Designed miniproteins, single chains, continued (2). Designs and how they scored, part 72

Each design is a single chain, and the fold is of that chain. pLDDT is the mean over its residues in the fold that is shown.

## One batch from the design tools (miniprotein)

Design m6645
Fold by ESMFold2-Fast:
Structure m6645 (fold): chain A 62 residues (1-62)
Amino acid sequence: ATTAPREELVAWAKREWGLSDASATALADLARGRPPDAAVMEAVTRELGERFAAALEELARL
């Protein structure tokens, strides 16, 4: 479990993954041990999938 403040986790997720405020907030809550509801998790999973695909393209460069 992380001890980082929620706002720092949100900022990190937005910077690292380019996530929306809602998705970054949901991930911060998850990391703090507060699972979001199913609809929020679906939205986060979809957005993460899009960011993951973009990140993998960049990682493939080297």
Scores: mean pLDDT 71

Design m6646
Fold by ESMFold2-Fast:
Structure m6646 (fold): chain A 63 residues (1-63)
Amino acid sequence: DLERELERERERVRELEEELRRLEAEGAPKSKINEVVARIVGAKLRVMALELELEDPSLALRN
């Protein structure tokens, strides 16, 4: 279900953003912060793709 995948990806973004805040508060190394930022960007791109597919199924990225 695209709706369930979208919900899971949105939840993943929230969890990653929370992890990023914790790492920043703890003074984590820039390399670790950059890793989490990259994961957030990837998850946000997936959210955007799933939202586009849900709003217009003709734009489905699956083949």
Scores: mean pLDDT 80

Design m6647
Fold by ESMFold2-Fast:
Structure m6647 (fold): chain A 86 residues (1-86)
Amino acid sequence: ETEEIRKKAAEIAEALYKKRGDERLLEFAKKILAGEEDALDLISGDEYEIIRIAYKLMTEEKLPIDEAIEIAEKVLDNSEEVKKIV
């Protein structure tokens, strides 16, 4: 990962923390900025996918961080929640 990717991922994780209140997202942000590989073990697979999708929307579609996170959450909610039940 490049420094820019890590910085964006941390920024998204901090914004997601403000919405969800999950302190693990703050720990993830700190570890990802420090370049620690175990950062991915701190958050759920769902939270990781939200960060990944939001990052793509911000870089490719030039969406603001808040809108990118909302879209990422809706995409994941429709697919991953169904997968967990089935």
Scores: mean pLDDT 73

Design m6648
Fold by ESMFold2-Fast:
Structure m6648 (fold): chain A 67 residues (1-67)
Amino acid sequence: SYAEQAKKAAEEAKKAAEEGNGEKADRFSLLAMSYAGRAAHAGDEAAAKQAQKYAEEGGKWSKLAAE
């Protein structure tokens, strides 16, 4: 599902942030946001809400990696 893909992207963003790789963390954060948008467009409301949550987590890790 798109929610699972968003979760995977957020987990990769976290790993990149822990490695200090801000570019990689940002790329995976954007990927998680992309999956959230796809879930919403597909009309899967439950998956869209879960994917949005993971997109927010990915964004958090991207910001931490930039510091």
Scores: mean pLDDT 79

Design m6649
Fold by ESMFold2-Fast:
Structure m6649 (fold): chain A 74 residues (1-74)
Amino acid sequence: MEEAEKNLEKGLKYYKEGKWKESADYFRRAGDIYEEAGDKENAIRAYGLASLAYQKAGDMEGAKEALTKARSLQ
């Protein structure tokens, strides 16, 4: 839980700095950690943030993959 929150905080920090790829990677890691912990609601939110950051980075494959993970969690 704390590790997922730490990754979210880093993702937000890089997002505010305009470092979209680094931001997306941290949000994706947070989503993965929440998913492994069974916290589907926070995993969906984290993957959604990762998708947005990947889109800003121009990484459409990364964005699509993150969105697919969010959708798979219902």
Scores: mean pLDDT 87

Design m6650
Fold by ESMFold2-Fast:
Structure m6650 (fold): chain A 57 residues (1-57)
Amino acid sequence: APRPALTPAERVLLEAMREISRLHQAGASPEEIRALVDRYRPQLTPEQRAALDRIAA
């Protein structure tokens, strides 16, 4: 299948979602998940940041 061209912010969001899912499965603390979200937040647009917050919740 053709690979869609993602914006840098969309790629960062997908990577963040993958890492958050991994931490959830590993039983990471809410503080560790929050720290990961905070790490990715500056690299995202305001809209993508809102999406990441929903996924991390």
Scores: mean pLDDT 74

Design m6651
Fold by ESMFold2-Fast:
Structure m6651 (fold): chain A 55 residues (1-55)
Amino acid sequence: VEELKKKAEEYEKLAKEYGDKMRQAIENGDFETAKEYAKKMAEYVKEARKLKKEI
């Protein structure tokens, strides 16, 4: 149970990091990289939500 909570927190942290990277890529005009980071962020948010439902 504690492992699932720790995993969910880890995914939330990764989602936030990719969100920050997405913003920096947009500021640099690298929209293709920003799109990839946005996809990664959405994936981690989805996984974190699934784990939180199991806790």
Scores: mean pLDDT 80

Design m6652
Fold by ESMFold2-Fast:
Structure m6652 (fold): chain A 72 residues (1-72)
Amino acid sequence: MEEVKRRAEELAEEGRRLAREANASEDVERLRELLERAHELSREAAANPEMLMAETEMGVAAIAAAAGITSL
């Protein structure tokens, strides 16, 4: 549990940081980087449901939504 808890906190913080940056960014290359990072976090969270139930879920979802901007 300690490692899972620590990793979940790290993913949640990274997710929040990426979401904030994605909301502020209109740079297509930067948004692509954020999307790749979001997918990485999503894969890691999916490997452990306890991590996904943390704040990481909200952060990753926000980044995925922001990535939709590049699909216009």
Scores: mean pLDDT 61

Design m6653
Fold by ESMFold2-Fast:
Structure m6653 (fold): chain A 80 residues (1-80)
Amino acid sequence: AFEEGKRLFEEGRYEEAVEAFQRALRENPDDAEILRNLGEALFKLGQYVNAAVAYHEALKLEPDNEEIRKNLEKALSAIP
C-alpha cells in the first residue's frame, strides 16, 4: 500500500495516492513517513486543512523533523 501510494503520487494520481496512503495508515497508524506522504498528496489536491492535520500527526511522532515542520507551515499558510 505505501509503495503503491508513492508510485501513484509520482505519477500525479493524487486522489489514488491518498487512498493508498490511507490503506497503509490503517495497517501502520503510527508511521510518520506514511502521514507525511498522505499530507503531501492532500496538499497537491488543495485539501490544505486535511494536509495540515496529517502533517501535525506526523510531527507529533517526529517533533524534531524540520521537513515535516516546514510542510505543516506551508499547508497552514495555504488555508484561505
Scores: mean pLDDT 84

Design m6654
Fold by ESMFold2-Fast:
Structure m6654 (fold): chain A 84 residues (1-84)
Amino acid sequence: MEIDPRVARAELLLGQGAFLGKKGDFEGALEAYEEAARLAIEAGDRELARRVLEGLRELAEKAPEEVKEKIEERIRELERELAE
């Protein structure tokens, strides 16, 4: 079975987002999670997309208000994509 390169990249970006979030780089973490979500949705990997959604929710709990609003907007967008 050929591994979809988008899935492999999304998993790596999910890990990078978690790492950057722990370091307090909330903007960098958000960018990594946004790209991971895009790739997971394009690949049809709904489970990976849900893992990205969980990462975004954890990031939102720790982020300052300015970044938190952007993260929560992306969470709502990804939740809508996953509802389909």
Scores: mean pLDDT 84

Design m6655
Fold by ESMFold2-Fast:
Structure m6655 (fold): chain A 108 residues (1-108)
Amino acid sequence: MKEEEEKALKEAKEYVEKAKELIESNPELAKEYLAKAIGIAEKYPENKEMREIAAEAFVLLFKIENPELSDEEIEEIRKRALELAREGASLEEIRGAIFDKLEEIRGK
């Protein structure tokens, strides 16, 4: 339902914002909130805003799991993930592209 989808979108956004606040102080709790946001987005694969939220959540998870990455490298990964989300890529394709970009950066 459109109204349920709008509520889910708001909840997913709130989880990502909470995770951003916790990344440095409590990365494990940040990862839990990001997983919740992704779980909500997976229920609405055709929703562009949900794909964009999932893309951002995947990028933030990769940042937590790869603390050696610079802010510039994270922005490069984020740009690619958001581009794919906006073009209608699946969440699996977005996650795969983030991994590919990470390997490209590490190969330099």
Scores: mean pLDDT 84

Design m6656
Fold by ESMFold2-Fast:
Structure m6656 (fold): chain A 69 residues (1-69)
Amino acid sequence: GPEREALRQELLRIIGEILRLIGEELDLEKELEKEKDEKKKKEIEEEIEKIKKEIEKLKQKMEELDKKL
């Protein structure tokens, strides 16, 4: 039905957002490996942690949508 299709489209949108955030995390991990300045390392680590928390929040939203399908 149309409600199930709408939930499926929302799920696909969230998956796309998670994949984009994973890409950003991987880019920051590469930057962290090359960084020599301790202050900059801490800033990159804080951004990585922020992205990981956002991914976790989106995964929880996916679980809630799956329960409605």
Scores: mean pLDDT 86

Design m6657
Fold by ESMFold2-Fast:
Structure m6657 (fold): chain A 86 residues (1-86)
Amino acid sequence: MEAEAAREGAYAAARGAAEGNAAKAAGGAIAAMGAALSAALAGRGREAAEAAEEGARRGAEEGGTEEARRAGRLAAEGARAAAEGL
């Protein structure tokens, strides 16, 4: 499900940043954006963008670092831009 993939991607971006794992952070952000784009093509872009925002928030809270908050925010913003670009 695209909304769950967007949520998990944004969550992974925030958690990866908190762990100092750049590959996980970048991969999570890319996954969230791709899922949001796919969802938008199916008419579900808003749901995926909202899910990415939820995943980013949760990942940032659990990560507890400014890097986690920043990575999560960028992933969620990217997902929203991908969803709204269609």
Scores: mean pLDDT 84

Design m6658
Fold by ESMFold2-Fast:
Structure m6658 (fold): chain A 78 residues (1-78)
Amino acid sequence: MDPALDEALGRVFDALRQAAADPSATSIEVRVEARGVRPGFEAEVDLELPPNIKEVRIELRFDAPGARVRIRVRLAPP
């Protein structure tokens, strides 16, 4: 994985872990800027949400044109 994207996704996973530890948390919002991403880089990431989370907003900004990440989200079983 690209190191800049890996760091950005690490922030998303950290937010998910924190939300899983707090049953009152119902939403996650993460905004990160990824620099040094290779042009045309493509990644697909599967995320399993803790059952207390009802809304996720992830915004990634790249300095390299053509880089993209596809995120697939599912709820953990109750």
Scores: mean pLDDT 67

Design m6659
Fold by ESMFold2-Fast:
Structure m6659 (fold): chain A 73 residues (1-73)
Amino acid sequence: STRVRVRMVGMLRGISRDRFLEYLSTLPGVRVEPSKDDYYEFLVTIPDGADVDALLAEARKAALGHLKVLSVS
């Protein structure tokens, strides 16, 4: 699996957070874990065989463009 750490950014980050979580909830096999120390930061676990770049592009779009990728592992 691919693990991606992301953060909602900007003045609209609250709306972006809600839209982002709603989108990820529709995706089978994708896990999202909120950061304990940052309300706008999440660890997304993407299953093997998924197109990570395509998924992240759609997640960023759902977040109204206000999504920053912090790390990919």
Scores: mean pLDDT 87

Design m6660
Fold by ESMFold2-Fast:
Structure m6660 (fold): chain A 82 residues (1-82)
Amino acid sequence: SEATADALVAHAEETVRRAVERAKSGSPQVQAEEADVLERTAQLLEAGSRNEGLQDKASSERLAEVAEQARKAAEELREAAA
C-alpha cells in the first residue's frame, strides 16, 4: 500500500540521516557499523520493491529508489572506514 511504502521510505530516510550524523563523529568501526545498518535497510526496501503482487508499480519504484540511496550511503561510509 502507499501508506506502507511511505512508512518504509520515512524509516529509511531517518536511518540514513542518523547513520551520516553518527559517522561524522565516529571511529572507522562506527562508520563500518552504520554502513552495515544502511546495507540491511537497502535489502529490506529491495525486498519490498520486488513484492509487486502486493504493491503498485509506483510504490515499488519508490522503494527501489530509496534502496539505491541507502546503498550509496553505505558505500560512502565503507570507503570512509577503510
Scores: mean pLDDT 76

Design m6661
Fold by ESMFold2-Fast:
Structure m6661 (fold): chain A 58 residues (1-58)
Amino acid sequence: KIREEARELIKYSLEELGLTEDAAVEVARLYLIYKYGYSEEEARRIAEELLKEILEEE
């Protein structure tokens, strides 16, 4: 469920806000850190994985 929320945030950032891929990853990374207490390293890894999944979906 946490991954689902972060994934939707990346999609929203790319599709609705028109952010770059790097900016969308940063938004999701900060969300995971501040909302759920993930470490910097874990949050970055999760955000990057989710971006890759989204890009592979079209």
Scores: mean pLDDT 81

Design m6662
Fold by ESMFold2-Fast:
Structure m6662 (fold): chain A 55 residues (1-55)
Amino acid sequence: MLTEEDAEKLAEYIEEKTGLKFNKEDIEHLKNLLEYLGLKTLEEGKEYLDELLNQ
């Protein structure tokens, strides 16, 4: 299961790529969405987001 610290790091990464802002509720929502998608580690989450957000 993703930790709060992992979700915070992924939220910061999305903020850098998209300009979106995440608060504590948004980070918890992100964590739940990533787990729903079967992503359970920081590495898996980052790879998924790189495919969506990176050029």
Scores: mean pLDDT 75

Design m6663
Fold by ESMFold2-Fast:
Structure m6663 (fold): chain A 81 residues (1-81)
Amino acid sequence: MTDQQRVTQANSIIDGINTMIDSAQDNIRNNSSQGVRSQSVQTMDGMIQKAQQMMPKFPSDYQSQISQQMQQMQRIRQQMS
């Protein structure tokens, strides 16, 4: 895999995490049903696993950013559980 492909994949994960965080925060603010929240938690768990699996292949700057975003997503996940 090229360095450019690694950067592209890292940015894709970052964008995915940001989208999940925004969606989860909207669900919390709008008092979404337990079913919707449970589905969101499952989606976030899948993203955390994917990010953890791929993160070691990324440049250190992206690893740090993804780590911070995963911590934020984990906090939001706990609010939905």
Scores: mean pLDDT 80

Design m6664
Fold by ESMFold2-Fast:
Parts: structure tokens; sequence; C-alpha cells
Structure m6664 (fold): chain A 104 residues (1-104)
């Protein structure tokens, strides 16, 4: 059901936020001051993207509660796409920062 898909994606967003926070803390502990500033700037952007995805899910839930199933599904699909893309970009940036930390 669409309601179950919204709930599952909300849980996935929450899980990813915890992963990002854990990755962020781990990177900051090992980074140089210059690299730390760059990591902090990146994390701020990702936090803003997560808030955008959370708003899409809130809107999807509202449309679903109002019986506008087609709009709710469209918003959910946009949130799913954006979250998957964001995960890919985050994993790539974490990998790059790990390499930069290892090489000094």
Amino acid sequence: SLEKRIEELEKEVKSFKKQMDADYERLLERASPELKARIEQSKKWFDEQIKRIEKLLDEARKHYSEGNVEEAEKLLEQAEFDLNLLKFIWDTEVWLYERLIEKE
C-alpha cells in the first residue's frame, strides 16, 4: 500500500540520517583543520537535502490523507529518487574524504 511505502521510506530516511551523523563524526575526529572545514560544509549541504526529502514525505502523507493518491505517489517517487541519489553522493564523498585523511 502507498501508506506502507511512505512509512518505510520515512524509516529509511531516519536510518540514513543516523548513518550520515556517524560517518561525519568519524571523519571529523581524524581530519586536518582544513579538511574538517570542507567536511563541515559538505555535511551542512547534505542536512539541507535531507530536510527537503523530509518535506516531500510530509507533503506525500498530507495528500494521501486528503485522498489525493496520485499526487502522494508522485511525491513519494520523487523522495525515493532523491534519497537514493543522495546516498550515492554521500558514500562517494565519504570514500574521498577517507582517502584524503589516509594520504595527509
Scores: mean pLDDT 89

Design m6665
Fold by ESMFold2-Fast:
Structure m6665 (fold): chain A 60 residues (1-60)
Amino acid sequence: SSSEKRRRIEELEEQTAKAISNADGAKVQELARELAELEGISFSEATRRLVRKALEKLAK
């Protein structure tokens, strides 16, 4: 459902923020692949969106 998809995206965003804090580039790429599959977007666009959202969370 759309609600389940939204929840998974939020989890990916939170995990990406943690991965960035840990300088874990491999984990960021893994999470971006999952987002690309969930949203039907390119890996590059998924990476850009996750990094942007993660940085927003870390800036709070």
Scores: mean pLDDT 84

Design m6666
Fold by ESMFold2-Fast:
Structure m6666 (fold): chain A 82 residues (1-82)
Amino acid sequence: MEEAAEKAREYAKKAVEAGKKGDKEKAVEYTRLAARYALEAGELGLRVLLEGGRMIESAKEISKEIKDAMLAVLSEAARELV
């Protein structure tokens, strides 16, 4: 499960970087990959999703449209873990 959690963190970071660059398509794609690995990681994955959500919320460089799309993906994944 730790390997899946590491992959989730890696894709969450890539999603934030893509979002900062204004690449909505890549930001959503990487967020979906992060969510997928987080679901595989179970309880460890929930922590990664919560950390990812905070990073997205606090990133001033990411547009509201991209933030909303990324957070929607994380919210859906978090509901499957709880």
Scores: mean pLDDT 78

Design m6667
Fold by ESMFold2-Fast:
Structure m6667 (fold): chain A 65 residues (1-65)
Amino acid sequence: MLSDEELIRALTLVPGVDRELAEAILRHFGSAAAVAAASAAELTRVPGIDAALARRIRGLLAALA
């Protein structure tokens, strides 16, 4: 399972995700495990994430699982 730091580093590889947004994603879901399990629709609940960015993040997380 991804650690919080591994998740933050991985999320910042997505164009449009900086460290601040990656940390906001982790804070919103509460754990790296919860973020890894989140759907694209759930990711859009984080301020600053639209449907296109959510799909890119979901694709990265699926590749890391």
Scores: mean pLDDT 81

Design m6668
Fold by ESMFold2-Fast:
Structure m6668 (fold): chain A 46 residues (1-46)
Amino acid sequence: EIKLKEEEKKRFDSFYEPVYQSALEAAKDDPEALEIIKKAWENIKK
């Protein structure tokens, strides 16, 4: 698994959080899609 330093995690949040939030908003009424999106985000943030 990929481990990120704290500074790298903060940088990822700054650049990728808007995309993640947009995806959650688009899928908010679909719990299965939300699970897929959250799982993908966890894989990126590991």
Scores: mean pLDDT 70

Design m6669
Fold by ESMFold2-Fast:
Structure m6669 (fold): chain A 59 residues (1-59)
Amino acid sequence: MELSPLERELLEKEIELGLARMELGVELSLPEPDEERIAELERRIEELEREIRELREKI
């Protein structure tokens, strides 16, 4: 069965959040981590977490 448009959007954002968290973990594990990239990834994660909460309330 196909997901509803809201369920599809939620799934896609949850995947994006998982990938962003993984990328942040990798960056933090490097000998010389990129501080600008870390800050960008942290902001992206916070935004995605907010959007996911809003979508879950609609489902």
Scores: mean pLDDT 82

Design m6670
Fold by ESMFold2-Fast:
Structure m6670 (fold): chain A 64 residues (1-64)
Amino acid sequence: GKSKKELILELIALELRLIGLELELERMKETGTGSEEEIKEIEEEIKKIKEEIEKLEKEIEEMG
């Protein structure tokens, strides 16, 4: 299995990706750029990353 350090690094990477996607989504909504379909795709990816973060947080907590 992965070490606690490896899980923490993955968590940080996912949190950085989440911030990037949330900023892109905000920009698209504010500028009126992007279709409803494109916005929905980004929202779905944000949801997926949040679920992955929750899973990793649980795995890290179970190791401590």
Scores: mean pLDDT 83

Design m6671
Fold by ESMFold2-Fast:
Structure m6671 (fold): chain A 69 residues (1-69)
Amino acid sequence: KKEAEELIKKGEKALKEGDYKEAIKYYEEAIKLDPEDYRAYLNLAAAYKKLGDDKKAAEYHNKALEIIE
């Protein structure tokens, strides 16, 4: 959906700027709007990885893989 896509773009911008917490908020909102968008889960995993939360990064990466299958 357009709203979810815009949130992903805002999250990607925040991630590039080093604002990982802001990126996480945008990706979480994108997932609420489109829970089957595997890209939002991959981006959320990347943001948690940047924060050093490897456990959450792995959890969201696995969620993305479940959706692709």
Scores: mean pLDDT 81

Design m6672
Fold by ESMFold2-Fast:
Structure m6672 (fold): chain A 74 residues (1-74)
Amino acid sequence: MSREELIEGYRFRLEFYERMLAETTDPEIQALLQRLIDKLREAIANLEAGKDVTPLLQEISALEQRLVAALQAA
């Protein structure tokens, strides 16, 4: 996957999570979405600057797993 493909994928996820955050009423899901949005914005900025995003990718993956678990519990 190219850097441009990664950036486009993260922008798509960012827009998706921002929309979900606007529509959700669950405080736990809101908190997880806000953390994901913040990390995705940081990852996009770092990718555009040509910086290493590996630690951010791990954090994003962990937060996405937590979001899935929270959605299944809700």
Scores: mean pLDDT 82

Design m6673
Fold by ESMFold2-Fast:
Order: C-alpha cells, then structure tokens, then sequence
Structure m6673 (fold): chain A 64 residues (1-64)
C-alpha cells in the first residue's frame, strides 16, 4: 500500500467520524488500513475525544 493510499483512507475515516458514521469509519480502518477491531475502536474513541475537546474549546472562544 502506498503512503498516498493510506493517507486517503485515514482522511475518509476521519470524515466518517466527524459525520457520526462510526460503522463506516470502523469498516475503512479494518478493510483499508488492516487494523484489528480493537485497534479501530480505540482509534475512533481517541478521535471522538479529540473532536469533543476541540468543539468545547471552540464554544469557549465564541463566548469570549
């Protein structure tokens, strides 16, 4: 697999998580990146936490 193909798969998985389509994100991570189910779930959980933190920070900036 090329670096470009891996980057495209990661970007697609990130977009799916942002859209709330966790099943699609998990499928992309397992099928295209070769992650285990456990690794895919951990990756999605980590990204969801980061997105929630960024949204909270953005809301605080809007309140200023």
Amino acid sequence: MTLAERHAAIAEAVAAVIAGDYERAKEILIEKLGLSEEEAEEWIATLRTQIAHARAASAELRAL
Scores: mean pLDDT 78

Design m6674
Fold by ESMFold2-Fast:
Structure m6674 (fold): chain A 60 residues (1-60)
Amino acid sequence: SEVEKFFRENLGLPLDELVAKLTEKYGLKEEDVRPIVERLRNGEITVEQAIEELKKLVEK
């Protein structure tokens, strides 16, 4: 998946930069992306779970 590849390639970025890249790349709203990235950075979800949630946003 292109979404998975792009997300994994940018995992090392600070939260705000990763959110910005995802919103710009996929035309997503910051309000939809930021909570996913925040939960990932806080250890509340796995990378795999974050990718699944991002795919749902991109596919709609």
Scores: mean pLDDT 84

Design m6675
Fold by ESMFold2-Fast:
Structure m6675 (fold): chain A 62 residues (1-62)
Amino acid sequence: GASTEELKKKLKEILPGLTDEQIETLIRLYEEGASDEYLKRLLQRLGYSESQANKALEVLKE
């Protein structure tokens, strides 16, 4: 599995402009059992496409 640092790097590539704190919050929400639908809506509200949100979720699941 990817390290937390590798996960953060991959998420930054998919979600350009996200702060380190926002990426850490996204990882925490996923680890705490947030639904795919919740995380997709969160990312779309931040201005990311559905494709970017789906890619981010796939990275989080690895």
Scores: mean pLDDT 82

Design m6676
Fold by ESMFold2-Fast:
Formats: structure tokens, C-alpha cells, sequence
Structure m6676 (fold): chain A 102 residues (1-102)
């Protein structure tokens, strides 16, 4: 099982408890766990989110829920994708995204 790309759309807004869409390009069907972390230009973590998707081969959207917001700001999203065994199968980037405090 392999994911060839994972992307967060530019201009996405990230708030605690909010949703974030991640676009995945999967080579194999399966259950994938998606993690998103947003970092500012100094490498400080601004926010985290997690989600799961049942993907078919090709392009799909994973719904990620924002679980943690540490600070507001503009940052770059990093995406990590795991299979149902907890193995890292894909990585990606996206943004810039805006992180908002509640």
C-alpha cells in the first residue's frame, strides 16, 4: 500500500475542532490515517490534526479534524500518511494556511 502525494489546499483556515481537507493520491485501496502539522517560518508548531479515509486507488479527499491549536499565525502544512499497520506510506506539504485561535 502506497500514497504518492498528499496535499493541503493553499489558503485553508485551521481552527480547533474545525475540518481540513487533505487530497491524497493512493496507488492501492485501503484505510489510511492522515496527520497534519502546521509550522511557522521559525519551525514552531501552530496546529495539529488527524483523520482517516477509506481510499480507492487514485485521487481522494481525507477529512482531517484539528485536534490541537498552540498559536495563531500563517504556516506551512506537513502531511504524513500511515496505513492500517501504522507504517508511514506517504508524505506531503501544503499551504500557506492560516491558523486561528478560538
Amino acid sequence: MKVTDARVPEGAVVSRGGGLAVELDATEPGKYKVRVEVYDENGNLLARGEGETDAAPGRSLAAVRVTEVKASGIGKARVTVYNDKGELVGEGEGGPVRVELP
Scores: mean pLDDT 80

Design m6677
Fold by ESMFold2-Fast:
Structure m6677 (fold): chain A 70 residues (1-70)
Amino acid sequence: SELEERAKELLKELEKLVDDPETTPEEFGKKAKELMLTIRELYLEDKETAEELKKKAEELVEKFEEKIEE
């Protein structure tokens, strides 16, 4: 699925942003929003894969939130 490939690509980009100390909240938020919208579309085609990717995306958001509160 093109949506699955795009979501996985965005997830990898989001992982890189979490690991980069120069990442701004605005930059992270933009990429996270793009990923979440793609996952939402994927949910209509493949619920199981979409839920798996959503869980991973939420974990990355939590990691980033922890960094900006420190």
Scores: mean pLDDT 83

Design m6678
Fold by ESMFold2-Fast:
Structure m6678 (fold): chain A 68 residues (1-68)
Amino acid sequence: MAFSESQLATLVYAAKLLGYDHEEIKAWLKEVFGEDLSGLSKEELDALYQRGKELVDRMAAGGRAGAA
């Protein structure tokens, strides 16, 4: 099942908060969700982390009910 960029970014952000490194995040997503991220660079994972953080920050600031 293909994740949206927002879903993927949020999962990467959550895994980083749990203390996982880049290789652990890739392994976790592959094993749990079947998502192959072996092609992602550190820079791409860092970009996903920032997007996930922005999404979480937006949800907290822009609407606690999770409004679009």
Scores: mean pLDDT 71

Design m6679
Fold by ESMFold2-Fast:
Structure m6679 (fold): chain A 92 residues (1-92)
Amino acid sequence: MEELAEQLTSHVISLASEGAEVKAESKGGEVKITISGLSPIQATSLALHAIGLGLDGLEVEVKIEGDTVTITVKGLSEETAKKMTEALNAAG
């Protein structure tokens, strides 16, 4: 679970380095990530990666709205959720 969340975090941080705006919020074991300013290819690639991680056991929900992808990750420890949120906000 944590390793899959780290893979997702790395992809989102890579998109932030390419100019995407990233905002993350945590509540308990849930992390909501909003990534905006994405190209259609970036949005599709991120969504497919998140869905793939979901098939591998990550509890993840993905929503695409134009140039914005919203990903909600559930079932994390509060410590993992907090660290993920802090890393994502530092990158955006």
Scores: mean pLDDT 84

Design m6680
Fold by ESMFold2-Fast:
Structure m6680 (fold): chain A 92 residues (1-92)
Amino acid sequence: SEAERKAQEALRESYRGLEAAVEGMERSPASAPDMAYTAAEASAQILDKVPELEEFREEAREVAKLAQTGTPDQALEAVRELAARMRAAAEA
């Protein structure tokens, strides 16, 4: 359906951005929290266009909060986990 197509497109755009952020964070650990926050917020904005992806949007918002309050390692892990879940959902 058109809704399924839009959801898959949003998930693919979102997880590609998160995966790129993971690579950046691994290369520049000192910038990891800022990269995680920026990527998670960008993901949430993409997902805001697709009501059926509300759960992923909420998870992206939680990752953004964790990026500001947690450790760099927690931020990196949260972004990796979110990206993997979105990729799995897009491929289902």
Scores: mean pLDDT 86

Design m6681
Fold by ESMFold2-Fast:
Structure m6681 (fold): chain A 101 residues (1-101)
Amino acid sequence: GAQSLAGLLREAARYAELAAEYLEAGDVDTARKYANEAIGLLEQAETAAEHDPRFAEIGRLAREARRRVEEALGQSPDTAARTLREVARRLREAAERAAAA
């Protein structure tokens, strides 16, 4: 439902932000673990949105966010941290839209 989808997106945003914080702290291994948690939550959000036409746009945003998190894992720590913070911001916005649906 809308509340469950919003919850998945908020949790994914939290893990993306944590990944960025650990990259800034120089702990790449912990950042990778949190980024992978965000990826898993985004896969769940994409699946949750898949069968409800009201959430088609949010499902596409979750897929795009997952792709950007995966790409960030191959980037320099500074670039990855900026990408992950931007993803977190976008996911929080998407969560608010999902909750309002």
Scores: mean pLDDT 87

Design m6682
Fold by ESMFold2-Fast:
Structure m6682 (fold): chain A 70 residues (1-70)
Amino acid sequence: RAREVAEWLRKMAEESENPVVRFVLREAARLAEAGNLEGARRALQGGAQHFASEGDEESAKLLQEAADYV
């Protein structure tokens, strides 16, 4: 559950070359590990909105799909 989500998010962060995507995924993983799954989802959604506003549709989609999984 929360630990599994946190481990999955950390793995995604390690695979990410974008430092801002990595930061968002790590923050979401930290929140998930603390049992705050709603906070993790909101952090991912916020990151997705940020990248969408910057025109980075790939990063926005990745973070939105992560939020939908949490």
Scores: mean pLDDT 84

